Designed miniproteins, single chains, continued (5). Designs and how they scored, part 35

Each design is a single chain, and the fold is of that chain. pLDDT is the mean over its residues in the fold that is shown.

## One batch from the design tools (miniprotein)

Design m17196
Fold by ESMFold2-Fast:
Structure m17196 (fold): chain A 85 residues (1-85)
Amino acid sequence: NPLGEATFVATTLALERLLEERQVLSSPLSPESLAALEYAREHATPEQVEIAREAAEAGLKEPTLEDAVLAAVDRVHELVEERFA
């Protein structure tokens, strides 16, 4: 499913960027989180990377981490639907 793949990759990259910018990424990450991030980095298209960047920027406007994550995920879904649906 191209929409599912684009959503997964863009969401994973957006959340990684958001958590890095807020300095809340801790190590070690779970094996599942590391595998998801490695997959996203390896398979991301330039358009998916740009969606992730814009979604992370939307999240960074929110004051709480919970609201930031929700805003970033919602923005990924919106942009994926606009560009790939």
Scores: mean pLDDT 76

Design m17197
Fold by ESMFold2-Fast:
Structure m17197 (fold): chain A 71 residues (1-71)
Amino acid sequence: MSDKELMIEALTKAGLSEEQAKLAADVTLELIWAGKDTAEDVKKALIEAGLSEEQAKKAAETLLKAGFIRE
């Protein structure tokens, strides 16, 4: 199973829609590739991608706790 699929599962369980979870996973993977995988960088990028501040915070916290991104 790909990291993207695992991210989507974690994000949907945290209360994001499947479409929001897919968007968040794609954005997060691009940031990991760029070496900008801090929770703050991910949160900011998700807000820029169209998630609300609350959804972006929830997504970043979920991904951090799951070990996909760093502090």
Scores: mean pLDDT 82

Design m17198
Fold by ESMFold2-Fast:
Structure m17198 (fold): chain A 68 residues (1-68)
Amino acid sequence: STLDWLHQRLRQARKEGNKAMQTAISVLISELMNQPVTESLERLRQEIKASPEMQKAYDELKKEVEAG
């Protein structure tokens, strides 16, 4: 499933120390699971918006998920 794929990529990103990818994947998983908007989740969303690198990672992951 898409969620299993994202969790696998999150584990890989953590192993590689890729903080931008970790943040982008974590936010996307929360959004796909329709998790309630928490202060922690909103903080991560603001981190993405503040970082062009994180925003690019998020946008690319979201396109991949939406494309199938």
Scores: mean pLDDT 80

Design m17199
Fold by ESMFold2-Fast:
Structure m17199 (fold): chain A 85 residues (1-85)
Amino acid sequence: MSLKVEFTIVLPDGKVYTGTGVVYDDGTFKGTLTDTETGATSEVEVKGKFGEAFLEAAREAAAKGLGGTGEREAGPYKITVTVVE
């Protein structure tokens, strides 16, 4: 199974990234990351502990249904995920 998500990542310095992507059951995340300060957009593929954090947040969000949110911390990053289909 895969989950389509929107997300926000907050760094300890207050920098915010937003994005959209797909979380896979294996803990892989593939998506687009946007720097909210510069508007710069990057494609990302995340695995390991960061991908697992996205998967756990997405599972929490999915348990609440569409529009539900899940939150996880991955090292210094706070990740908020909303399942969008």
Scores: mean pLDDT 78

Design m17200
Fold by ESMFold2-Fast:
Structure m17200 (fold): chain A 83 residues (1-83)
Amino acid sequence: SKKKDIENQVNELLTELNDARGKVGEKARQSSPEERKQLVSLADETMKLVAENAEQAKNPETADEALEAAKKAIEDLKRKADE
């Protein structure tokens, strides 16, 4: 069902978010105090965006857009950690 597919995609995104947060945390420990502050701020903003979009994904009519937005936010966070 579409609902089950959405639930699976949300769970996958939450796993990817946790992985990205882990990488950002590790980079932050190796970064200057100013860089650490920026990384922590970005991670916090990404968590809020993913949580908001996970809630919107519960509505099948908006799910695809919400899942794409969450995925982009996580990819942007991962990219910043890899810099």
Scores: mean pLDDT 84

Design m17201
Fold by ESMFold2-Fast:
Parts: sequence; structure tokens; C-alpha cells
Structure m17201 (fold): chain A 86 residues (1-86)
Amino acid sequence: GEMAKKAIELAEEAIKLAKEAIKAAKKGDFDKAKKLIFEAEIQLGMARIYLGVAKLINDDPELIKKAEELIDEADKLIAEAKKLLE
């Protein structure tokens, strides 16, 4: 349902932002990379909140699984982007 779909959309946006952050970091644009990481972390945080609500209300189990997989992917990409700034 609605909460799981919102979690998916937010996680997909976090993935997009994290990938752009990795691209910016590899080009040496660290200011842009930091801004994109921050925006990705905000989207991921919101995705986790909506996922938590979806689980509490027993929303669509297939959409919950998809949201969990996308959140895990976003978290890994954000970690990769942060490592490039070290």
C-alpha cells in the first residue's frame, strides 16, 4: 500500500542522489558530493520512517521487501560516497 510505496520512492531518490554523489566525488567536486550525500541521507531517513510505519500497519509484504532491498542499496551507496571523501 501507500506507506510501502512512499518508502520505495524515497529509497529510489536516495539511490539516485548517492550515485550522483559518487560521480561528483570521483571528479573531485567534494562540495557537490557532500551536498548530495546530505540530501541522500535525508531521503533515506524518511524512507526508513515510512518502511517502519508500513511494517506496523501490515502493509503489502512484497512492497515492504522491495523497500527494504532499496533502502539497503541506498545505505551501501551512501557509505561508498562517504569513503571517497576520506
Scores: mean pLDDT 91

Design m17202
Fold by ESMFold2-Fast:
Structure m17202 (fold): chain A 95 residues (1-95)
Amino acid sequence: SVQEKTRQVLEELKKKLEEAKEIYEKLGDSPEGRQKLYDIFLESVKLVDELREVLSPEQQDVLDEALGHALHLASFHRDYLGAMEVILETVERLA
């Protein structure tokens, strides 16, 4: 169901954000830390793309706006944690 898929994606995104926070605490803004955060961010975007397949057009529009904001934070501010939090908060509102 849509509700079950949304909850599964939400739980996976929470785990990805926790992993990202641990990496940031251990590696900070190092090149290795930044690369790992970027990789986790891309995995989070992939999870959200899978969720899109079961959402209504109106819910997809909300998710796409959040993804655009997240990509802006990642690309212009290198704020991968903030980008992932924007995604997570939006998926929580859709759940």
Scores: mean pLDDT 87

Design m17203
Fold by ESMFold2-Fast:
Structure m17203 (fold): chain A 83 residues (1-83)
Amino acid sequence: MERLREIGNRAVELLRKAAVKAEKEGDNGTAFMLLRLARDVEEAIAAGDRERLVRTLLSAADILRMAGYFEEAEELRRLAEEA
């Protein structure tokens, strides 16, 4: 449980930072999606649902990769492997 919370909190922080970057670049659609994914991560942590957490992190990594945030995408993929 503690490890899931630590991984999830790191992911939420990364997603919120990426959303701020997207918003500054005028990509409000990507920013909105990243904030929704951050909320989904928080809900997965609260539920203790490892499968939901991993699935959400992998989905978020794909969205970041498609938006050109390759470094953030790779970090989320690594966090999913640690979960």
Scores: mean pLDDT 85

Design m17204
Fold by ESMFold2-Fast:
Structure m17204 (fold): chain A 90 residues (1-90)
Amino acid sequence: MDILEAYKAVMEKPTSSEARVNLGNALYDAGAYRPAALYFESAPDSGDGWVNASRSYYQLGNYDLSRRYAQMAISLGNTQQGQEIISQIE
């Protein structure tokens, strides 16, 4: 958990989807689920980003967005992880 280093990477390479996903992961690990989700949403081509956006909204109790983003992750090939999240929502 080094939010500052992940943030610096985004500032140095603002077009990097990888840097945004890494910052999202650091924020998620710190329990900052809403800002984490926003960084994952800013990397729309990342299936792993959509998995973690889905998990972030699950933690926030927004099951509608969690299910929607799990479906986005499935569409990008993260099928097992997306299905696991949907099964938790029931």
Scores: mean pLDDT 82

Design m17205
Fold by ESMFold2-Fast:
Structure m17205 (fold): chain A 95 residues (1-95)
Amino acid sequence: TGPLKRERVEELLEKAKAAGNEELVAVLERMLKLPEGIPSGVAYLMAYLGLPADTTAEEIKERMLKLLEEAGEMSEELRREIDEVAAELERVRAA
């Protein structure tokens, strides 16, 4: 998954507003409060769950693992990807 790009989120927000999709508008507005460069899937999940922009990578990882476990979709590959996106989020925040 690619990094979060503010201009792309802004484009999607305008389209969502034009379509009257209030739920997607709320999620995209929360995504705009997050730092650029974090993995877009993580940014979407944080916005969807209403997590603050300063939520720790560890907390995000724990919530992602719990959701996948509850859905029965847990795999070693997904667990590794979650570990990698948590590490990337810490790198972006350190910049």
Scores: mean pLDDT 72

Design m17206
Fold by ESMFold2-Fast:
Order: structure tokens, then sequence, then C-alpha cells
Structure m17206 (fold): chain A 70 residues (1-70)
């Protein structure tokens, strides 16, 4: 199987977090939702592949908090 390099996987997760933060800061509600959903999907996939249960749970909690404010 083809596996992602550890450094590459970390960089992708980091970029995904940056996009999530940008989505929260964006005043355009439609754009904010679209960016946030895209970022969450990518992050969840990466965390799932690396079996990072704690980080996945933290992401889901952050998602619920943002959802409450939207």
Amino acid sequence: MIELDDELAEELAKRTLELAKEAEATPDEAKQKELFEKVVEILKEILRERKREEELEALEKALEELKKKQ
C-alpha cells in the first residue's frame, strides 16, 4: 500500500487547520460554511487514517462549538 510520508501528513493537517481558522474568520456565511465543511472532511480523513482518536474527538467537539455559533 502507498502510505503518506509523516511530514507530508502533518503539513496537510496543519494547512487544514489554517483553512478552518480562515473559515471561522470569514464574514461570508455561505463561503464560511463551504470552507469549514471542506476542511473538516480533509482533517477527519487524515486523522482517521493515522488512527488519531483523541484528535478526531477534539475536532468533532470544535465543530459542534462552531455549529452552535453559526
Scores: mean pLDDT 65

Design m17207
Fold by ESMFold2-Fast:
Structure m17207 (fold): chain A 100 residues (1-100)
Amino acid sequence: MAVPSREELRAMLRGLTDDQLEQVMKLLLGALSRALRDGRISQEEADAIIALLEEAGKLRETDPERAIELLVEAWERLLARASPELQAELVAGLRRIAAA
């Protein structure tokens, strides 16, 4: 599957329910844990991505647009360091969540 563009990802995330956004955050955290275990990402970069996800979670009710931008940044940072297999799993997972 093709990796979604920044614009496609942003549009997709805006269409999600709060429950679906929680699933996306869980998907990203799982993938982050795997990338860290595989040595593909540093602890410092992993901590930075976790901080983006935590801020996005806090802002979902008060500033949903900023929450979406933080999720997009976390996605892009993780994808840049993920294996091709993990990238495929992330894209498949996101599309499955969005179709639910």
Scores: mean pLDDT 83

Design m17208
Fold by ESMFold2-Fast:
Formats: structure tokens, C-alpha cells, sequence
Structure m17208 (fold): chain A 73 residues (1-73)
């Protein structure tokens, strides 16, 4: 899978928007962790496989928090 610099920057913006909309410390912390992973991937500090694995773990944590705060699905 080939991600462009524009795609990665958009992902960072979506993380910031999500953190602002949910307005909880836990979601803000996950958004910062996600942005760090994107930066580490862009710099070649982590492999694409490690990036995908860690992003999936963050997605699972975020989904659990969203379900907790939405109360409805």
C-alpha cells in the first residue's frame, strides 16, 4: 500500500479533528500517539508492517472509547 505525503498529512488532521470533537484527554492522547506513528513512518523510523500494526491497535482503543461515549450505535 502506497501512502502519499498528502494522505499522511490528512490522517494527522483527522486525528486532531477527532480529538477536538470528542474532547476527552484519552482521545487526545491517542491522537498524539497516532501522529507520532505517522511521523515515525514518514521518517523511515518504523517499517510499514509496524506502522499498520500499531495504527490498528490505536484504532481498536479509539473505537472502544467512542462506544463508551456514544452509548448508541
Amino acid sequence: MKLTDEDLERMKELLDETARFLNTPEVKELAEEGKKLIDDYRSGKITPEEFLKKMKELEEKLNELIEKYQAEK
Scores: mean pLDDT 75

Design m17209
Fold by ESMFold2-Fast:
Structure m17209 (fold): chain A 61 residues (1-61)
Amino acid sequence: MEEERKELIEKYKKALELMQNTPLEDADKVREELVKLGEEIQEKMTEKIRKELDKIIDEYG
């Protein structure tokens, strides 16, 4: 459903924000959560979601 797509994108944004605010010492713990989010995104990823994520990453990076 489209709602699931937005939830995945929102989780990705939160993960990026978490990485920016997390100190290097705790980055390893955040990385494990990012991996889980990445797996969920990959399973439900479509071409449209991929482009939206790329745009978000570009804005944050």
Scores: mean pLDDT 68

Design m17210
Fold by ESMFold2-Fast:
Structure m17210 (fold): chain A 85 residues (1-85)
Amino acid sequence: MDLGSVVISLRDGKTAIQDAREAVKKLTGKEPSFADAVKIVAAASEAIKTGKPVSVEITLDGKKYKVTAEPTGSPDEAKLTAELV
């Protein structure tokens, strides 16, 4: 089942964390913890900086998800996808 993708902005660190939470909720139906949202924002920042996809594993409702951040070509934006593992 294709969970889709969500683009987040990293222009403001506090907004980016909340945007990551909302993105994961849209992709999976569950909101991640603050700590997991921080990991996702860090992965998105690294993806933008390196120009390469970066993945992180999070646990939502007892299930593990692989969240991948991909650069969009915009300096402050990353595309998030989620996959159940």
Scores: mean pLDDT 81

Design m17211
Fold by ESMFold2-Fast:
Structure m17211 (fold): chain A 68 residues (1-68)
Amino acid sequence: SVLEKIKERIEAMAKEAEARGDTGLANVLRQLEKELIELYEQGKISAEELEKAVENLVRMAQEVLARR
């Protein structure tokens, strides 16, 4: 499912952040995951908007980790 794929992708990124010593980034990623899923479940965003938001989040996290 879309939600399973999103959870897997964000959790993988959060674990990578933790492995690099960035527990703050890992916590932010997990909080934003919960918020995005809640917005989707409330019908406030579409599946397409959810996937786009996750793509942007992953890109930003990768950029932060590349600077460490």
Scores: mean pLDDT 84

Design m17212
Fold by ESMFold2-Fast:
Structure m17212 (fold): chain A 68 residues (1-68)
Amino acid sequence: SAEEERKREIIEEAREIIEKAPDAEVEVDGLKLTAKTVAEIAIHLAEAGDVERAEELIKAAKEALKKA
């Protein structure tokens, strides 16, 4: 399904973020978190079926990495 494909893509992107830049600073809802923490939360949300929130977290982490 489309949702299963989106979930797979989120998990793959999250793993790449953890591997390449785990300690990068990401701001989410006014909280400063590491990219590793944000990616791990995104994986958990995707596994729980909250694909939209997981995609938002991955997008935030990717944008933070581009600005670093």
Scores: mean pLDDT 82

Design m17213
Fold by ESMFold2-Fast:
Structure m17213 (fold): chain A 66 residues (1-66)
Amino acid sequence: SGLQAGMSVHGAYLNALRLNLSDEEIVQAMIDALESNGVDTTPVREAIAAGASLGEVFNVALETAL
């Protein structure tokens, strides 16, 4: 469900920040959370390719999940 995918993305993002991971690792954790919930990550990958900031990628990931 969108709620479960959104919660997974939010949890992955916060956990990665808490572990002081790199921006690339934080982004990968959010992508993995979306894909594990069967969500198409194309919008997230397009935002990354366009040079979006970490915060912008997080917002796109949440919108993609919901």
Scores: mean pLDDT 85

Design m17214
Fold by ESMFold2-Fast:
Structure m17214 (fold): chain A 88 residues (1-88)
Amino acid sequence: SMEEEKERAREEAERLIEELKKLDPQVIKDELVEAGFTFVEDLNDEELKKFVKELVLKALEESVKKYGKLNEKQKEVLELLLEVIEAI
């Protein structure tokens, strides 16, 4: 059912949040440098948070253009991810 899917999505999102909290900002910087975003080495924690938020938003906007509209679950996951990024 749709309710069971929402419950599973929430449980998975909570698990993902716990795993993301274990990542230190330097690991995030190293991953972004490997992806070609070399300028992130010079960013402070606040600038890094802002950049990661903008990167996620741009990736979602591109996905909407290529694959269609964001569903309700995708919007809820995005809000949770933005809260996690705020907490870092």
Scores: mean pLDDT 66

Design m17215
Fold by ESMFold2-Fast:
Structure m17215 (fold): chain A 80 residues (1-80)
Amino acid sequence: ELEALARELIARHARLAGAEVPEAEVQAAIDSLRAAAEKLGKVEEATRRLAEALARFDAVLAEARANPEELGEEARKALA
């Protein structure tokens, strides 16, 4: 689940940025996140934070669609 959530978040970021990230780099980033979370013993916390980040990303995009002029900086801040 951690890997799936991380992959989806990366895919949404890439789509929004209009960028194509090489699959090898995406997989390396996911592998690094997974290894770090396992090493810290916080896989469940990392999974929860990724789910929250994904939900927040969707909420911010919905707000940006409703109010496109104001949300540039605020959207970037909320995604951090």
Scores: mean pLDDT 69

Design m17216
Fold by ESMFold2-Fast:
Structure m17216 (fold): chain A 95 residues (1-95)
Amino acid sequence: SERIEEILREAEEALELLEEGLKKGDEELIKKAELELERVEAELLLLAMTEPEEVREAVERFVEEMRKKFSLPEVLERLDRLLEAVEAGVAVAKL
């Protein structure tokens, strides 16, 4: 739970960085945010392989909260990718 909360905090910070980069047209900031989100996606996938239901519930709640906070399509697309990473991990856990 605490580990999931830490990863999701990093995800929110990366989403905020992405929004800032997109609004400013800062390509380096966008790239940094995308790399951080890719790291978060990988960590969530691996964690979902071990704790599928707990990670799914936490990430679904996080995504619903973030959809209320963010409106840029590019940022919302990254939320969908977090859900996809979790579902990939869950699928492996159920094999």
Scores: mean pLDDT 89

Design m17217
Fold by ESMFold2-Fast:
Structure m17217 (fold): chain A 78 residues (1-78)
Amino acid sequence: SAGESAMRSAEASKGHTAGTASAVAGIGAQVHGELTGNERDRRAGEGGAKGAREGIKSGSGEKAAELAAEGARKGLEE
C-alpha cells in the first residue's frame, strides 16, 4: 500500500538523515556556544552531538534523535 511504502521510506530516511542531522546540529550548537561564550549552548550542543553519535552506532536514526535530545537536555541542566 501507499501508506506502507511511505512509512518504509521515512524509516530509511531516519537511519541516515535524522542521525547525521542531529549530530551536525549538536556540533554546530557546541561550536556556536564556544565562540560566543555561551557555556549553556556549548554544553547542550556537546551532549546532543554525543547522544546522536551513540544512537548512530546502534544503527537507528530514531535512537540517534532520542539520545541527542536527552544529551542536550542534560547539558542545559548542568
Scores: mean pLDDT 61

Design m17218
Fold by ESMFold2-Fast:
Structure m17218 (fold): chain A 89 residues (1-89)
Amino acid sequence: MEERRERVRALLDEASQKMVELNRLIKETTDPELKEELLKAQTEISNVVAELLRALREQAPDDVINELMEKGREALKKADELIEKAKQA
């Protein structure tokens, strides 16, 4: 149980950090297409976090929690790629 709680906290902390960085880039970006991609990435991370927190509150099965964790990791990876793209623009 502690390992899952630590893993969830790590994901939530990373998601929080990525959302802060995405918000900064959204404010600084003048390219409307890139800005839209950054907003979508932020929304995707936010939605996965909300789903994960709801699943934890409702005591969802471990397989559901694990699927949401994997979805969160995919969203974070996508955000990282987009952040790098924005820095090079």
Scores: mean pLDDT 81

Design m17219
Fold by ESMFold2-Fast:
Structure m17219 (fold): chain A 98 residues (1-98)
Amino acid sequence: SEAHRLSRERVLLVAEVTLHWMHVYILIKSKAPKADILAAIDRALATIDAARARLQALLARARALGDDKTVAAIQADLAWLDALRADLQALRAQVEAS
């Protein structure tokens, strides 16, 4: 169904962001060079911005279908991305200052 397709696209976008965030964490834990950590954070931020744009488009489609469950799930994903973006921006400032 269309609703099932939207839900699948949502999950894949969240997974892609999670993988980029995990890469940042691994680099920090392994004490990678500052330049590599900053580059990974910048890639993660770009991935979040792209995912947010796509999720907003999926949200509009879910609303048009009256799929309240998918609407609620996408809204939760968008809130999570906003929180993660803020955390990554704060982390970037800390790494840059070190």
Scores: mean pLDDT 90

Design m17220
Fold by ESMFold2-Fast:
Structure m17220 (fold): chain A 61 residues (1-61)
Amino acid sequence: MEPSPEQQRVLDRLAEAGRRQASPEEINEVLRELERVLGVETEPAPPMSVGQYDEQLRAQG
């Protein structure tokens, strides 16, 4: 993880907007800037193996 100074600025804006409970429009605009700077980095890693879900389903019966 190597955020550029531009990425850090956008992240800081997002955090501040969140803590101030800014309007959804304002938050959405900041999120759009963040995605533009990051290049749509929304998928970090696979959520988890299907085996874990299968085990829970069996237990729930």
Scores: mean pLDDT 65

Design m17221
Fold by ESMFold2-Fast:
Structure m17221 (fold): chain A 60 residues (1-60)
Amino acid sequence: SETLAEAQRLLDRGEYEKAAELIAPLLVAGDPSVWPIARQVVEKAGPLLLVKKANEAAKA
Protein backbone atom coordinates (compact mmCIF):
# COMPACT_ATOMS: atom_id res chain seq x y z
CA SER A 1 0.00 0.00 0.00
CA GLU A 2 1.23 3.50 -0.85
CA THR A 3 -0.19 4.73 2.48
CA LEU A 4 1.84 2.14 4.43
CA ALA A 5 5.00 2.94 2.42
CA GLU A 6 4.54 6.65 3.21
CA ALA A 7 4.00 5.87 6.92
CA GLN A 8 7.24 3.83 6.94
CA ARG A 9 9.13 6.77 5.38
CA LEU A 10 7.73 9.09 8.08
CA LEU A 11 8.85 6.64 10.81
CA ASP A 12 12.34 6.43 9.28
CA ARG A 13 12.52 10.25 9.48
CA GLY A 14 11.36 10.35 13.12
CA GLU A 15 7.98 11.93 12.21
CA TYR A 16 6.01 9.60 14.50
CA GLU A 17 2.96 11.83 14.97
CA LYS A 18 2.47 12.20 11.20
CA ALA A 19 2.94 8.44 10.72
CA ALA A 20 0.35 7.73 13.46
CA GLU A 21 -2.13 10.21 11.91
CA LEU A 22 -1.68 8.63 8.47
CA ILE A 23 -2.47 5.07 9.67
CA ALA A 24 -5.13 5.99 12.29
CA PRO A 25 -8.12 5.73 9.86
CA LEU A 26 -6.94 2.25 8.78
CA LEU A 27 -6.63 1.19 12.44
CA VAL A 28 -10.20 2.39 13.14
CA ALA A 29 -11.39 0.45 10.05
CA GLY A 30 -9.69 -2.72 11.37
CA ASP A 31 -7.31 -3.13 8.41
CA PRO A 32 -4.70 -5.73 9.49
CA SER A 33 -2.16 -4.47 6.91
CA VAL A 34 -1.30 -1.60 9.32
CA TRP A 35 -0.16 -3.90 12.17
CA PRO A 36 3.60 -3.81 11.31
CA ILE A 37 3.59 0.01 11.10
CA ALA A 38 1.42 0.37 14.24
CA ARG A 39 3.89 -1.85 16.13
CA GLN A 40 6.80 0.39 15.07
CA VAL A 41 4.92 3.53 16.22
CA VAL A 42 4.30 1.92 19.64
CA GLU A 43 7.95 0.82 19.97
CA LYS A 44 9.42 4.18 18.90
CA ALA A 45 6.92 6.71 20.34
CA GLY A 46 4.98 4.68 22.92
CA PRO A 47 1.40 3.34 22.87
CA LEU A 48 -0.36 6.57 23.96
CA LEU A 49 0.36 8.44 20.70
CA LEU A 50 -1.31 5.77 18.55
CA VAL A 51 -4.31 5.45 20.92
CA LYS A 52 -4.76 9.25 20.86
CA LYS A 53 -4.67 9.42 17.03
CA ALA A 54 -7.02 6.42 16.67
CA ASN A 55 -9.54 8.07 19.04
CA GLU A 56 -9.31 11.34 17.06
CA ALA A 57 -9.90 9.47 13.77
CA ALA A 58 -12.87 7.56 15.27
CA LYS A 59 -14.56 10.87 16.22
CA ALA A 60 -14.28 12.28 12.68
Scores: mean pLDDT 80

Design m17222
Fold by ESMFold2-Fast:
Structure m17222 (fold): chain A 65 residues (1-65)
Amino acid sequence: SLEQQLVQIEMQILTFQIVKDSTVFVLQRMGKDDEAAQVKKQLDEVIDSLQKKKAELQKQLSELK
């Protein structure tokens, strides 16, 4: 269902947020601030893409009733 797809996208967003926060934290602790910034940017772009998919699914669900 659209509701199940929405839950799956939300779980993916949460997973990528955790990976981003953890990886950035570790890299910053190692003094690799430039690499941390690059990883953050790349994962933010992935999360933004998933957020757009979530918004489209929410729109489709709201248009159904």
Scores: mean pLDDT 85

Design m17223
Fold by ESMFold2-Fast:
Formats: sequence, C-alpha cells, structure tokens
Structure m17223 (fold): chain A 74 residues (1-74)
Amino acid sequence: AVHLTPRELEVLDFIATSALPVVSNKEIGERLGISEATVKSHVKSIFAKLGLRHRYELSVPSGVEDLRNAVERV
C-alpha cells in the first residue's frame, strides 16, 4: 500500500480538485498556508511514493484521477 502523510494527502487532494490543468507550488503553498519550498518537498515525496516521473502527471485530469483511485484502493 502507498502511505502518504496527512500533509502529502492535502497537497495531492488540492492538485486533484484544482480547476487548473497545472498548479504551481506557490499556489498550493498559499492555499495550505505553507512555504513554496515545503510544497516542493511534499510533491517530491509524493512523486517518489507513487512512482511518478513528471509533475504534469499530477496536473492532468486523467493522471490525477488514476492517482486518487490508487491511493483510495490501499
């Protein structure tokens, strides 16, 4: 099972629910009340845990949907 921390889940959920096809680390940080650098660290950790190669895989609707389904199945 893929284990995400509560903060990593918040970051992933924000990306998944965003109306924008691409969400910046700055925007996520502003919404969650954390620094852009902290968001970057969480995104990197999420990428490593989910086996993602590129950030756009989190921002593309189909890719985000697949990730949500994978997390919900664990």
Scores: mean pLDDT 64

Design m17224
Fold by ESMFold2-Fast:
Structure m17224 (fold): chain A 100 residues (1-100)
Amino acid sequence: SKLDKVLDAIMKGLETDDREVAQAILDRTLRALADVLGLDPAALSDEEKVNLLLNMTELSLEDLIAVVQAELEALREALGEDHPAVLATEALLNSLLKEK
């Protein structure tokens, strides 16, 4: 699956061997992306899901903030508040909120 390569990239970026952690983060991010675009995440193919992830930079600032907030929540739940990935995502979210 094309999503398996995305999961491998997430696991490598988080420095984790826990596929369930990577899957939870990916699922939360995709659900938020589908929600802001008015799409049903259950109806999306693997190719459509990958395309949504690749085109995140084309989102409005408001929609991007919503997606990053959902990803941050998933990261905190899976890794804890002091994890480097959580701190980096918090910094990104704070930067985006200042542009609003």
Scores: mean pLDDT 82

Design m17225
Fold by ESMFold2-Fast:
Structure m17225 (fold): chain A 84 residues (1-84)
Amino acid sequence: SAARQQALREEIERLAKEYLEKKKAGAPKEEVAEILGKIAALMGELAGRPEEVIETARRELEELYGKEFAEIVRKAAEEELEKL
């Protein structure tokens, strides 16, 4: 529905702002990875392809930040999807 899509976009925007604020504050990598995972889950839900979007994000972030970071992203994304 249009209302559900709007709610997802608003939550993504809120999390993106939180991500930027935590990066600026020098937050632990684990906290940054968790927020990115939540964003990936909501973007995937909005696109109707959550598994594909989450796996793409995991792979790209593994290349940039390593396997441990990417696994935190994947786990946070899966936990967020369970709440949707």
Scores: mean pLDDT 88

Design m17226
Fold by ESMFold2-Fast:
Structure m17226 (fold): chain A 70 residues (1-70)
Amino acid sequence: APKRVAVLAATASTSAEDLARALAALPELLAEGNAELAEIRFGVDAAAVVAEALARYAAGDPLLYAGLGA
């Protein structure tokens, strides 16, 4: 099966501590999910990232979303 594509999204409300914890956990989560990290987005509109992930999933291209404060 093709690897999953992962996007980590941090909004303006994401704390530095929450972001640091998520980044520390990323390698294990990616390995468990058989996923590779495509990008990390900071200060983004989390709703737009979720809409993109849902559209890609519906197209048969599953995107693993790891959102903080979304």
Scores: mean pLDDT 58

Design m17227
Fold by ESMFold2-Fast:
Structure m17227 (fold): chain A 79 residues (1-79)
Amino acid sequence: IKEKLIEAAKREFPDVPEEEIEALVNDPRVLEAVLASAALMYEQGIEEENPLIKEVIEEVASLPEEVRQELIDKLRAAA
């Protein structure tokens, strides 16, 4: 999943150095926020056309419902 995020971020932001993209994706807080957002999108039934976001949503969709709900709850609690 991290490798897919890095590859797609490089595609979307070609002007950003790869090292900076890798540092952001390897930040646990950034990764948790991305996964929580994808879990929320999956539960809301949002259809996404961006291949990167779609792949992240599919990864989250393979997780147990309890894990997805925990990610969403953490995101809401942080707001």
Scores: mean pLDDT 70

Design m17228
Fold by ESMFold2-Fast:
Order: structure tokens, then sequence, then C-alpha cells
Structure m17228 (fold): chain A 75 residues (1-75)
């Protein structure tokens, strides 16, 4: 379900933010990327519609932007 996939994205984004706050930008970027790929994989496995996949993609972009904001403040 879309909500379960969004929860996975939230958990990965939270972990990435924690790493970014610690100054570990490389691990934060890897964690965010891995989380996004996992979320897309789960969406495909769940047989979500193109519209639902587009919603997941939009949510991923929004969460990545938030991780980037934390990384920028940690400079």
Amino acid sequence: MVEEIKKLIDESAERAKELAEQGDISRAATTATSGALLAIGEALDAGLSDEEIAEINKYIVEQIKKVQEVADKAK
C-alpha cells in the first residue's frame, strides 16, 4: 500500500538526516538513494498503478530535498 511505502521512505529519510547532522554526507546520500530504490522496488512488487507510482516518486523527491536541507546546514 502507498502508506506503507511512504513509511519506508520516512524511515530511510530520518536515518539519512541523522547521518547528515553528524557530518557523514556520503553515508547520508547512500542511505537516501538506497531507500528510494527500495521504495520503488516495493511499489513495483505491490503492482501499484502508474498514478500511485508517480505519487511515491513525488514523495521520494520531497524527502530527498529535506535530507539535502539538513546536509546544507551541517557544512
Scores: mean pLDDT 80

Design m17229
Fold by ESMFold2-Fast:
Structure m17229 (fold): chain A 64 residues (1-64)
Amino acid sequence: STVERKDRILVLLTTSSEPLNVSELARRLRLSKPTTSRHLQELLAEGRVVAIRRGRTTLYRAAG
């Protein structure tokens, strides 16, 4: 379900010592990059994650 996938993303970001990009999140969660990106956009809209732009790469971390 969408809720479970978003919770999985948040847990990964919360337990990671470093911000993660879409490719890394998709790889670790065994999801497609488009699916991972869609859930990240939803979490950004909800204020539950933050995006960090680093050159051509966007990294994500939990908001709290």
Scores: mean pLDDT 85

Design m17230
Fold by ESMFold2-Fast:
Structure m17230 (fold): chain A 80 residues (1-80)
Amino acid sequence: SVQELAQLLAQHTQKLIAKFKKLAPGNKEVEQLIKQIQELVQQILQAQTMDQLYSLTQQLESKVKQLGEEVKKLLAEKKA
């Protein structure tokens, strides 16, 4: 069901966010991206159709990719 898929996606996304928070604590850009991702997760949980879930999932994937790239940059700068 749409609701079951939305719950699984939300759970996995929250675990991923927690990991990235530990890797880059206190960074404003990371915190802003996490906030945007959390807002998308809330919209995903409210999705009533598969089309809505699909569209929101594409937006979520884009923001998660941005978060991962930002954390990667911060880790590289810390090692340099």
Scores: mean pLDDT 85

Design m17231
Fold by ESMFold2-Fast:
Structure m17231 (fold): chain A 72 residues (1-72)
Amino acid sequence: MDIPIEEVVKDFSDEEIEEFMKNILEYAKRKGISIEDLKKQLDELISKITNPEQKKRFEEYKEKVLKELEAL
């Protein structure tokens, strides 16, 4: 029985959000995920976050992750 990822991340601190996004970047690098596909997946995840403060932090880290992947 799968718990939606948004239920897992809803209680994340700023530091936990940063670490989560860092892990997503490393995963994308290892799997050869395109910037376009990663952006789509992150946009879907962020759209499901109901907490405005968390949504803002995820949006900020999304930009950082996409820029880092583009720099490769």
Scores: mean pLDDT 76

